# Ledger of designs, part 37: designed miniproteins, single chains, continued (5)

Each design is a single chain, and the fold is of that chain. pLDDT is the mean over its residues in the fold that is shown.

## One batch from the design tools (miniprotein)

Design m17268
Fold by ESMFold2-Fast:
Structure m17268 (fold): chain A 100 residues (1-100)
Amino acid sequence: MPSLEELLEELQELERELSELLAKGKPSRDQTIEFLERVKEILAQAVELLPDDEELRRLLESVERLIERAKEGADPVELARQLLGVIALATTRLQEILAE
């Protein structure tokens, strides 16, 4: 299992990559699903390390809902923007925990 610090670094890199992709053009459905699955894996690991953290659990549930929307044919640009919001909240929460 990676550390919380390693999970934070992975989320920050994904935020950077996804932001650059959105700035340069429209992500494909497959690209958006890949980012959703990667963020889900990181959040699942964070929840395993911090099972009592309701905020991280809620963020994981949000990503799972975005994956289901992607399977139903939702717009990949809108999903990517919503995912950036989830990453920002998760990054903030992990930073708060690490500062304690």
Scores: mean pLDDT 87

Design m17269
Fold by ESMFold2-Fast:
Structure m17269 (fold): chain A 72 residues (1-72)
Amino acid sequence: MELPKTYAEAGSLSVEELVEVAKSPDLNVRTLAIAALIDRGEKEKALEVIDSLTPEEQAHPDIQALRAAAEA
């Protein structure tokens, strides 16, 4: 599967595909996948992905903002 380069491409993926893409080592790709999961109401899956990241990755401002959105 090709990795999404834009938020629109991430929004076209299935929930299962978004979880797979969120395993990418690219932080921008991860951020797009997590945002798309939240937008689909899959907040629990988004939080599971965030919690699987390293503490350093979780400290990133973009990831912290996504976590806040998923917990709302």
Scores: mean pLDDT 74

Design m17270
Fold by ESMFold2-Fast:
Structure m17270 (fold): chain A 76 residues (1-76)
Amino acid sequence: MDELIEALKDEDVEKRVEAVEKLAASQDPRFAPALAEALEDEDKRVQIAAYKALSSLSPDLLRAVLEKLLERRRKA
C-alpha cells in the first residue's frame, strides 16, 4: 500500500491515475491525505480519478479536502 502512495508522485500520468484507483479500492481512509494531494495534480485525469476515489471512499473526506483546496485559493 505504501508503494501506491509513492506512485501518486510518479512522472507518468497513467501510473498516478492507476495508483489513485487502487487506493480507492483499498477503502482505507488513511490514504485520504494522499488522494487530497492528487486532487491538486496538474493533470485533469489524475484530478478526476482522485475525486472519484474520495467519493467512493468517503463523501465526508471529499468534502473536507475540497474545503481545504478552496481555502488555499482564497489566500492568493
Scores: mean pLDDT 74

Design m17271
Fold by ESMFold2-Fast:
Structure m17271 (fold): chain A 91 residues (1-91)
Amino acid sequence: SLVEKQIEKLKEKIIEAIKAGDLDTARYYINQLASLLFLFTLIEPELADEYLELGKKAMDEVIKTAKELGREDVVKLIEQARKDLEEFVKA
């Protein structure tokens, strides 16, 4: 789907930013991913659970990569974005 393709692209951009040591760019794309997921759960409520699971999987892969690279700063940013997303869409 278009949503799955956009999630994958944002995940790739976040990982590239982490590998480049660019925290500001990583934070920007993490925020873009969270905003995209929130927006799509509102536009397509019947697919909200599927979008959230795809997004959480992408975030978990970024967390794994950040941990492997010793980037605890990025781990904290992604964990916060994941919590914010779950709280906002379950309201």
Scores: mean pLDDT 81

Design m17272
Fold by ESMFold2-Fast:
Formats: C-alpha cells, structure tokens, sequence
Structure m17272 (fold): chain A 63 residues (1-63)
C-alpha cells in the first residue's frame, strides 16, 4: 500500500495518489494528502482539513 502510494507520488500521478484519499487507514490517507500537497493539488488539502481523523487534518496543515 504505502510503497505503491510513494511510487505514485514520485511519478507525479495525481489520479493514482487521489484513490488513496478514501482508504480505510487514516495513516494512508494522511500520506496521500501530503503527497498531493507536494504535487500542488490544493483541492485535496482543503478536503482533508475536514477529515474525521486528526492525523489526516495534520497532514493537510503541513501541506
């Protein structure tokens, strides 16, 4: 999971990274938000600020 997500982030594949935003694991969602932030996908960062898990919200603040 995480290795595939990190690879997608390095490749700049926004669609592949975005699919992890709905993952059941908040740690995976937080990593996806951080990666999308680095790639300039501000919509994902804004959406993640309202996520029920504080880890995901913190990732959005750092992005």
Amino acid sequence: KKEELEKAIKEGNLAAVAKYLTDEDPEVRALAVEGLGKLGATFAVERALSDPDPRVREAARKA
Scores: mean pLDDT 77

Design m17273
Fold by ESMFold2-Fast:
Structure m17273 (fold): chain A 109 residues (1-109)
Amino acid sequence: SEETLRRVRLGEARDAIEEFESLAAEMDKNAQKAKEKGYTEIAEKYQALSDAYREGQKVARELAEGIESGSLSDEEIDALQKRFAEVSRQANALYKEAKELEKKWKDEE
């Protein structure tokens, strides 16, 4: 039903807010640790990843608040879900880049 679909979407958006908040905080810690070691490029990648997770959290929050208030049309919900998927893809790419750089630096030590 339409009500069931809205409840599922709201639950997923709320879970995404918590997950991306946790992920952003962890990436901030990784950026700080890399910066303290002088690994500027790795620190910049982890900071970009943290920023991407924070953007994902904003989209998830907008989606959750809009569904809960009933202020979003189905088209607006679909647009926010597509934006969230795009941010998630960007975050996955940045994470892979950060890990490849970290591996290279460890192999050179």
Scores: mean pLDDT 86

Design m17274
Fold by ESMFold2-Fast:
Structure m17274 (fold): chain A 73 residues (1-73)
Amino acid sequence: SDAARAARSYAGSFRHEAVTELGLDEATAERLGAELGAAVAQAISDSSDPAEAQRRSSEAGRRVLAEARRAGR
């Protein structure tokens, strides 16, 4: 499904950047990436239009990035 594909793409990209740019360990990066992926899939499922899905996905990305920065301390 489009939601599953988007979720995997967001999770994979975030996991890679969390390890390489934020210095997180693989397990933490995988957990946060999965959290972001689930949030993106939920945003797509709950939204009636693509613009709302995009806004919710961006909000989830900002939230998970803030958690990643805290985890790296």
Scores: mean pLDDT 80

Design m17275
Fold by ESMFold2-Fast:
Structure m17275 (fold): chain A 81 residues (1-81)
Amino acid sequence: DELLEAVERIAGEAAREAEALAEEAKALGNEEGIRIALETQRRIKEVVERNKDNPELAAREVRRILEEGAERLRRANEAAK
């Protein structure tokens, strides 16, 4: 599973941060944050499917999407407080 290995190596830290922020959004009952988390997951699925033949590129794009999602989640969670 070359793609999964590349994603774990390149995007693993960003994924953990995004997961923590998504759990915070759920704990806060933040509908906007939950929506952002779901949109981020959908975008990741699309990028992975589009770039199956290039695991390194797919992983780099996943990291970008996760970093953007985490930033949006941080702002949405802050606004919900």
Scores: mean pLDDT 84

Design m17276
Fold by ESMFold2-Fast:
Structure m17276 (fold): chain A 54 residues (1-54)
Amino acid sequence: SEKIKQAQEDLEGGTALLTKLTEDAGKIGSSSKSHFQGLLDTHRLQGQSLLDKL
């Protein structure tokens, strides 16, 4: 329970940060946005994989 809660909070915090960075990168250009979108997608997949193991 405690470990799952911490992992969820960490995933949510990282997702929020990467989402903001992706949006800000979009202001620079589409290539920058695509790069950060890839990082965000990787973060989501890794976070889900971690939660599935808990």
Scores: mean pLDDT 81

Design m17277
Fold by ESMFold2-Fast:
Structure m17277 (fold): chain A 60 residues (1-60)
Amino acid sequence: SALLEEGSRLFREGVALLEQGRLEEGRALMDKGVELISQYSPLLGRIARREVERVLARYE
């Protein structure tokens, strides 16, 4: 699925930006990724959203 593929790519790019200390850019890409994943599957979107929150909590 193009939505899942693009969403997953954006999510991974966002995580890479967080690891580089680019917190705002990383958060924005992860949010876009979750939106696309949610359009493909609401369940996977909820899982991805929880992962975003877990990851971001370590940098806030």
Scores: mean pLDDT 84

Design m17278
Fold by ESMFold2-Fast:
Structure m17278 (fold): chain A 105 residues (1-105)
Amino acid sequence: DELALEEELLRLLAELMERDPEEALRLIYLMRNGMSIEEALELARRILAGESRLPEPELSEEERERLEVELEIIRLAVEGREEEAARLRYEYLQRRGVEVSPLPA
């Protein structure tokens, strides 16, 4: 079940953000550049076990900001702060000039 794998990965990303925020950012970068959920999940487990370290990506300031916002949304959602996560996503998209649907109540 892909949804169950996604939920597990989000929990591991939140754990990485607390332990090593730069590794969390490197992992989300790889996920947005073609890494599968299954590969990301295995890699996250290895990083948390101290068995792997990710290479430093060459990021623009805009790309870094985008990934940092995405990680913060994930962290808030995993902490059960779903309204704050949704609001942060909405505000980020609006700031970038993207038309978005109203948030669910």
Scores: mean pLDDT 77

Design m17279
Fold by ESMFold2-Fast:
Structure m17279 (fold): chain A 68 residues (1-68)
Amino acid sequence: SKEKMEFITNFILEHTDLSEEQAEILAALILSELQKKYPNIPLEDLPDEVLLKETKEFLRSRGYDVPD
């Protein structure tokens, strides 16, 4: 959903030096990976705490320093 996309994009912008366009591309990739991990749950129904946890783990896996 647009709201979930904006949530992830804003988190990326807050914790990285990426441009808005780069952050949106990365957010789309994270949502795609979440849909693969939770194939029976609509993205709009995923809790924000799950989105946040998975976003942090994804960013750390790519070498970004983000808090727990």
Scores: mean pLDDT 81

Design m17280
Fold by ESMFold2-Fast:
Structure m17280 (fold): chain A 102 residues (1-102)
Amino acid sequence: KEKLKKEKEELEEEAKNLEKKLKEYNGKYMAYKIGYLAKKGTAEELAKKASKEQVEEGLKLAETYSEEQLKRLADSYAALKERAEKGIEALKKKAKELEEEL
């Protein structure tokens, strides 16, 4: 079934694109969250889970943005992450269902 194979490939490619966006959203979330927690003096635990680049970006953002702005940006990227994760899961489920029909 050539049509089902193409539909599966399209779903897998869409999932790949969302995975790239998820990595970007995770990077931004970590940077803004670290910046927010740095303003509060509680960044230590999260910084251990972040890359050096994310920590450096977060600290730089803490110099530029208010605590309130950093919280809102972190919350926005957290929502984008959750939406992307759910989207990837749904696409992978559909691709698996199509594979079972092949």
Scores: mean pLDDT 80

Design m17281
Fold by ESMFold2-Fast:
Structure m17281 (fold): chain A 105 residues (1-105)
Amino acid sequence: MKPLSELTPEEREKALEAMRRVADAILEVAQKLASPETVERIERALRTLLANPDQVTPASVANAAIGVALESGEQKLADAIYDAAVRVVPEFAEEIKAGYDALKG
């Protein structure tokens, strides 16, 4: 996966917009389906990633939230985050799936 520092300025702008859209979609799903503790953990993870975006992609944003959901035992939340992310950034669907499969073992 190509980091933001290696993208063209136009690709970087699109990647940053995509990461923000994915984060917003994930938080909306988490607020509806997740326990309050898991929502706080997802918000913290996404805030930490987006504070240093140069090494972050839309797929890594999605997979970080999926990882928190899976660690919390919230399988339905992990699936819902995956579905929401793929709908918002279908161009990253394969990368998000690869990360989700790796997180499952």
Scores: mean pLDDT 80

Design m17282
Fold by ESMFold2-Fast:
Structure m17282 (fold): chain A 81 residues (1-81)
Amino acid sequence: STAELNNIIIDSKVLKKKQKVSNLVMYAIILEQNGDVDEAEKVYQDIVNQLPNNADIQYEYGEFLRRTGKKDLAVEHYKKA
């Protein structure tokens, strides 16, 4: 049925989107570890702007903000996770 085909297409798009987000988070972590903290923050901001309702990315950005001393801002992102 068309409904079954639509569900398969949605699942495929969701999986690709999750893989891309995971890769971008890993890239931001590598930037942070290399001392490129400002560039890491830009990567997190770009992902959050594209996926504002993604709980996992809201949490990861919150953890980044907490590690970098922006604790009040981290709390706002934890609330969105």
Scores: mean pLDDT 79

Design m17283
Fold by ESMFold2-Fast:
Structure m17283 (fold): chain A 80 residues (1-80)
Amino acid sequence: MEAVRRVEEQVARAVAVIEKAGAEELTVERVDETHFIISGSKTVNGKKMIVRTAITTDQKELEELNKKLEEEVKEEIEKE
């Protein structure tokens, strides 16, 4: 479960940073089977800023993580 813990910590930190920055979007981009990039965007001082965090993990954990992130993004957009 060490890989799971590392991924959860990275995701939690990435989400916390994005949330504190007030990002309006969360995007998960697949770079490789074991590499993903979680990014959020927010406009600061008229400039669009993008926060990105690279995540490396087990395939099974990545599938679950992506599903949760996509669901959360859809929920946020749908409520608009």
Scores: mean pLDDT 62

Design m17284
Fold by ESMFold2-Fast:
Structure m17284 (fold): chain A 97 residues (1-97)
Amino acid sequence: SLDDPRFQAEVETALALILATLTKNAPEVSVEDVERVYQEAKRAIELAKEAGDMETAKVAIDSALEALNYAAQQSDPEVRKLAKEKIEELKKIREEL
């Protein structure tokens, strides 16, 4: 059901994957796009951890890392800096799983 943490984790992870894919295909990535990818991934990870679903948490992290690595190659130095900071944070979370 919608109140099931496992179901919520799966739905939030699907949304995180969609957002990551849209970001990787965007001609330009903004600071707001980077923050949105990171926040959506963090929510998916939290719900997956609460459900005991470490595999779903890893999928959310890996999709966000792909989008953030793309953002880290953008021409805007503020976008690159924020993306690199969020990549390091997600890598630490991944190591704790």
Scores: mean pLDDT 86

Design m17285
Fold by ESMFold2-Fast:
Structure m17285 (fold): chain A 69 residues (1-69)
Amino acid sequence: SAEENLKKAIENLKKYGKEAEAGGEAGARTMGYELNKAMPVSKEEAEKAAKEGGLSEKLARAAGDGAAL
């Protein structure tokens, strides 16, 4: 289901959360790229997962951009 996919995406984001926090926008972009490699997601789904996972709106957008790479 979409909810299960979102939860799995959030768990994957937790693995890269330290990198996103330390790297700011660049770290969040790398996190989105890694998320898409592990589980293909759209830019919008990656941004939504990051926002639901507690990232700021700016970092969530960077994660979405990374997923599109």
Scores: mean pLDDT 69

Design m17286
Fold by ESMFold2-Fast:
Structure m17286 (fold): chain A 84 residues (1-84)
Amino acid sequence: MLDPISQEIVKQGRDSIDQSRQSIKQGDKKKAKQHLFQADISSGILYIIGGLYKMLGDDDKSKEYHKVSDEIMEEVKELEKEIG
């Protein structure tokens, strides 16, 4: 289970992806890209935290953080392709 701060980072990343999808549907390419940039930041932070847990020998925590980071990043990549 992620700690409350990390859960908030995941929520911010997911909210940014949802806002990007909404902006795409509205034809606002600029806003969509801005929201994807925020999601990318959230993914990067989670990836770094996962790497720190790996270094400390907590493989289960590392795997959990990297999984949520990868899920956010994959959605960012898909939406970037949709935006062009």
Scores: mean pLDDT 87

Design m17287
Fold by ESMFold2-Fast:
Structure m17287 (fold): chain A 59 residues (1-59)
Amino acid sequence: MSKEELEKKIEELNARIDQLEREGVRLHIAGASQADIDAVTAEIRRLQEEIEKLREKLK
């Protein structure tokens, strides 16, 4: 995978995290279940871990 491909993938993952963070806020405002909120938080954490692995490949 090229450096440019890695950087683009990191950018796409960051955009997904931003969308999920906004969804998490919406769920809190709407009074969604803690399980639904926890699921969004878990997905954000998973994407953050994926970004860290990709950043390691750029070093």
Scores: mean pLDDT 83

Design m17288
Fold by ESMFold2-Fast:
Structure m17288 (fold): chain A 73 residues (1-73)
Amino acid sequence: SGLEGLAEEAEKEGDHKTAEAVRRIGEMYRQGASLSDVATLLDYVADQAEKEGHHKLAERLRELAERFRAEAA
C-alpha cells in the first residue's frame, strides 16, 4: 500500500491536512487513477508539507511519488 501508512504517519505527526490529502489520493488510485497522476498529486502534497516545516514527511511523500513514477514508465 504505502499510501495509508503515510496518511497514518502524517496524522500522528499532527499534519491532518496531509493525511486527508494522501487518503483522497489513495481513493483515486483505487478508482483507477494512473500511477503518473498519483505521483504528480503526491509531489504537490509534499511541497505543501515542506512549506509547513514537515521536511521528513515531505521527503517520504516524494520518495513514494518517484516509485509510482518509475512504475508508470
Scores: mean pLDDT 84

Design m17289
Fold by ESMFold2-Fast:
Structure m17289 (fold): chain A 57 residues (1-57)
Amino acid sequence: MSEEARKAAEKHAEGVARAAEAFTGKPISPEEAKEAASKAPSGNTGSLMQAAMDAAR
């Protein structure tokens, strides 16, 4: 992917991580959110959200 496309996907993944944080009610550190996004940057939304939730636990 182009760098711009990769950054766009990463931002989207970050948004999903924020949504997971809001859903679980537990704070996700910026580093944990980035790790979750890194595992599934442009993957299925379900998988990405699950990874973010696991990071919050």
Scores: mean pLDDT 63

Design m17290
Fold by ESMFold2-Fast:
Structure m17290 (fold): chain A 84 residues (1-84)
Amino acid sequence: PRPPRTPALERLLREVEAIGLGMRVGMEAAEEGLSPEEAGERAREKARELGFSEEEVELAARMAEGMVRAFERIKERAEELKRL
């Protein structure tokens, strides 16, 4: 039997969409050399345009910021390895 479509399930699906958007925006921002703050703001703008809730907008922004910070850590480790 098909699982019932609940508000909780719909919210979960929206959160997954917001996470995916944030990760994509964060990757693009990291490739452009933008800061985590700039990536987060870009993700907020795109999420609002797509009609996400403020909670989902902040989730997307956090994912985008996290992605840029992860890229910065990878670059730092690559520089450390060059010094070894």
Scores: mean pLDDT 81

Design m17291
Fold by ESMFold2-Fast:
Structure m17291 (fold): chain A 87 residues (1-87)
Amino acid sequence: MKPEYITDERVYNAALEAQRELEKRGIRLPLGTIARLVDRLYELKDEVSKEKLLEAVADYFKTVEGLDEERAREAAEIILKALEKNS
């Protein structure tokens, strides 16, 4: 069931799907971390190009989560795909 701290069901569904796909690639993050990222991306998606969103998310995974460039890019693609599916 949707946690109370995630108020938007679209954010919850996108975060859950992204978490599962990330875990398949050996990237394990708390649902709350993914949900905060997805929520921010929903705010930015109409103001920023898809390529710039991908770069920003990849940079987050590289700088904050400590992933290498290839894994950060893969993680960013997973997040954006989950976002598009649940928009």
Scores: mean pLDDT 79

Design m17292
Fold by ESMFold2-Fast:
Structure m17292 (fold): chain A 70 residues (1-70)
Amino acid sequence: SLESRVAALLGEFAAALQAQDYERAKAIAEEILELLKDNPELREEAVNIMLFVARRFKDEEAAAYVEELA
């Protein structure tokens, strides 16, 4: 399902941030938002989760990028 695919990508986003692979984290964020382009409610939820995760890992660059894409 779309929801399961997004959940898997959110896990990969967190793993990329933990590895300090910011380029990969940005690419995953773009993929999530592209998948959700026609589903604004899930898009908003995914953005909020990505912002929470980025801020939890103290990655202000990833957080700013997600906000800019939103």
Scores: mean pLDDT 83

Design m17293
Fold by ESMFold2-Fast:
Structure m17293 (fold): chain A 96 residues (1-96)
Amino acid sequence: LEAMAEALVEKMIENKDNEEYRETVIKFLKELGIEEELVEKALEGNEEARKELVKKLVEQARRALEEALRNGELGEAEASDPALAAAGEEFARLAE
């Protein structure tokens, strides 16, 4: 997770001149609860903001992963549809 978070931040800085990418990333991180001002400072090259962003990404990714797994269990209980079951069966057959 730490290495992935650091790679993500590095990629963001590398692509900061791409306005669409920058805006998408800022929106995504705001949705994860990360402050916009911290992201902007990190993109501007502030090393302290960069380190803090990586740390917050690791913590938020851990929490989001746990929530996504929980939502996956809830989605499985709510979905219970034949299409999802059929896709699962076909995947199992392909794995054999």
Scores: mean pLDDT 63

Design m17294
Fold by ESMFold2-Fast:
Structure m17294 (fold): chain A 93 residues (1-93)
Amino acid sequence: SLREFQEELVALLERTLEELEKAKTQEEALKVMEEFAKELLALAKANPLMSPEAIEALEEALKEEIEIFKTLSLEEIKELVRQVVEQMRAALA
């Protein structure tokens, strides 16, 4: 269901934020975000509601997002992920 997918996504984001808070360099933060992207893509591929076209679009969007994150500071990356976690939690409440 959509709610089950959203709950799995929130759990993934919360685990990602926990690892991201431990990062001491931008390079460590980027590694955490790259692992998040891989796990999110795996979740999307396991979702029967996701078309092959939607999966390809997500893969390209995640690649573009990682390139943007390479231009951000460690603190900016952490703040963005914190805000996303808060927004997703609010949406499920």
Scores: mean pLDDT 83

Design m17295
Fold by ESMFold2-Fast:
Structure m17295 (fold): chain A 69 residues (1-69)
Amino acid sequence: DKNRRGLELARGARAGDEEARAEYERLVEEVRADPERAALAKEIADKLRRIGDSLEEGLRTGKPPAEAD
C-alpha cells in the first residue's frame, strides 16, 4: 500500500496536483531520512524499472510481456 500510494502521489504530482506533490515530497523526504526504507525503496524501484522496461520492449517489438494464459 505504501509503495502504491507513493506511485499514485508521484503520478498526481507530475499531472500538476499541488496537494499530491506536497505529500509526495514529504514521503520522499521520510524515505531519505530512513536508510532502511531507502534500501526497500531501491528494491521496489528495481522491480518497477524491470517491469517498465519489459513493457516498453513489448511495445517497441510488438510482443507483449506474456503472462501465460
Scores: mean pLDDT 65

Design m17296
Fold by ESMFold2-Fast:
Structure m17296 (fold): chain A 72 residues (1-72)
Amino acid sequence: TKRTIDASGQVPDGVPAGSVVKLERDGKVLAESTADANGTFSLTASGLDEGEYTVSIYDTDGNLVAKAPFTV
C-alpha cells in the first residue's frame, strides 16, 4: 500500500538557511525542501512504499552535511 508523509524538522546547528533537505531511497529523490531562516524545513511526499528512507541535508554549496534514517 502506498503512503503519504508530512514531516518537519530542523537542520543541524551551523547549517545555513537555503540548505536543501531531500527524502531519498535507492538513489532516488522523492521529496525536497529548503531550510528557512530559523533552520526549519518541511517535507511532503505521496505514493511512497513502506520501508526505510534517508533524509539527507546539503549545504548551500551542495555538500552533504547530515543524514538521518526515516521509516515510512
Scores: mean pLDDT 80

Design m17297
Fold by ESMFold2-Fast:
Structure m17297 (fold): chain A 93 residues (1-93)
Amino acid sequence: GVAEIIDAIARDPGKGFEELLLKYGVKKEELEELWNTPNSRLTELYERLKKLGAKDMVELFELRRAAYADPDSPAGARLVALASEAERAALAA
């Protein structure tokens, strides 16, 4: 789920995140599209991922892109908050 994706980002921001997305059925080509695709293509990819039930992954990609463009933005704060939520959930379970 979303918590596992965020936990993977926190432990290993590069490798862990990509490995986890592949587990959820995101193909390597789709990962490359998310990082290197013009905005028009991203809209098409987002609609496809939403139909596959991957809405939370789309939201995480949007937050990550916005956070890395401006770490002091509300998107940066939200990404940190989600990582903290995942850690608290893991400790409570």
Scores: mean pLDDT 54

Design m17298
Fold by ESMFold2-Fast:
Structure m17298 (fold): chain A 84 residues (1-84)
Amino acid sequence: MKIIDLYKVELIRKLKPGYTEEQKKEIMEEIKKRYLERGAYEVEVEELPNGELHITVVMPASEEKFKLLPEETFVGTSFYKSVE
């Protein structure tokens, strides 16, 4: 088996004021679907106390660049684990 190094890529998405809780859920699910469809192994989205979304994407080192939306800001990348 080929060993694949997985990295956690952390992003912040700012939300415009006025979104309902249901609209926030739809945005969170859209983010998860978008990154998974583009080859991410795992996607976590959490709402921060300030109303921004913290996004963690787990991806292979060979696919470290995903297309960011204008509302998304790169925070950092860290090694997660190796998988076979």
Scores: mean pLDDT 75

Design m17299
Fold by ESMFold2-Fast:
Structure m17299 (fold): chain A 105 residues (1-105)
Amino acid sequence: SLQRLRDEVADLLEKLLTPEMEEKLKPVIEELLKKHEAKAKEAYATKSPAEQEKIRKEIAKELGEELKKKLLELGFPEAVAEAVEMLISGEGSEEEFRRLVRELK
């Protein structure tokens, strides 16, 4: 489900970002999620459940890559941007991200 991807991303970011980071990133994240959900909805309409899950994983990876690029443009450290990309793609650690965010305070 694309709604599940959106909910997972929103939940992770709400739990892991400081209030200052959330305020700065929330508009960017919402724009990226809206863009990817619109494209996915069109591609998803006639696919089997297995193909839909493959498309969801591809979208999560692309979303992570675009979010990393936006974080770097906003002046976040590369390590933080990469950790966010890995979390969104399902390859990262929430614990490692929390550690990096603490170092930014």
Scores: mean pLDDT 67

Design m17300
Fold by ESMFold2-Fast:
Structure m17300 (fold): chain A 80 residues (1-80)
Amino acid sequence: MTTLELFFDANKTTEEQIIEAVSKVTGLPRSEVAAGIKKVDNYYVVSIPGVERQQQAPIALGVHKLLGDAFVGMSARPQA
């Protein structure tokens, strides 16, 4: 399992829009998505633990379809 980190441009979207899009794409409750979001400089970062490798690309694609250019990238780290 991995922790998936999704990065968003804070000038192009809001925390609420990110929570809604990620919740819709992952099926996670909005409260769980909200617990994994933080703002760093001009970016929002959403951390989603327990993501299997085969789920990473579908999640990123789904988020990109909903938020477009506000979605700037992703990173995945192994969970120890």
Scores: mean pLDDT 82

Design m17301
Fold by ESMFold2-Fast:
Formats: sequence, structure tokens, C-alpha cells
Structure m17301 (fold): chain A 85 residues (1-85)
Amino acid sequence: MKEEREIVNLVTAWALRLIAEQVDDATILEMMNRVFREARSVAEARRLIAELDAELQRNASDEQKAIREALRNSDVVALGKALRK
């Protein structure tokens, strides 16, 4: 369970960031499931998260990029909407 716990920690931290940026819940779940399904080690999980995160950022719409920048400055609002306060 050692590596699985570390992978969960990495994926959780990443998911919280995506929630703060208001990425669609279905997309977040799909990305998380990809890491859990494909990662066989912590190193692989780190690599997959980096690749998927970079792809999300590159393929985001212009308006999503603008929203992300705004939400980073007001992450409390985004977290309040996605997470239970």
C-alpha cells in the first residue's frame, strides 16, 4: 500500500488544483481514473499527471485559460463551489 498511498496523495493534490480551476467533474474523474489505472509506480504516476496536466492546459479553450488565471487569484471562490466548506 505504500506506493498506492503516495499515488493517491499526488492525484488528490492535482485534483484539488483542477477543482479550483473549475475543470468539469467528469474530466477530473476521467483523468484521475487514467492515473490510477495506468500508473504502476509513483514515478509513473508523476509522469502521467504531468503529461495530462500539460495536455489539459494546452488544449483548454481561450476562455478557460482566462478563467483559470482569474480563479487562481480567487481560488477560495472556486474551492467553495467545488468543495464542501
Scores: mean pLDDT 70

Design m17302
Fold by ESMFold2-Fast:
Structure m17302 (fold): chain A 98 residues (1-98)
Amino acid sequence: EKEKLLEALKEVEEEKKKELEEILKKAEENPEDPRKQKAKEKVEELKKEFEEIVKKIRELIEEGKKLEEIEEILIKEAKSKETQALIRTIISAIRDLV
């Protein structure tokens, strides 16, 4: 059901945003830590990719695509192995909520 998938996607989006915000906050609290600063750079890049993936998933759910079809479409469009891993993680999290 479209509404269940959209609700699950919203929960996954909120949870992931909280995780990313915590990493950014820890980097701001530790400006002298090069590991925390490196993590901040990666998180800012990951946040942009995450938002793009979430938008595409939402559009495909609204089109009536099944979660398995959405995963296949997005994996084929993914330009990197890291993006593919992120897609699989998001889809898995949605599946766990449904």
Scores: mean pLDDT 80

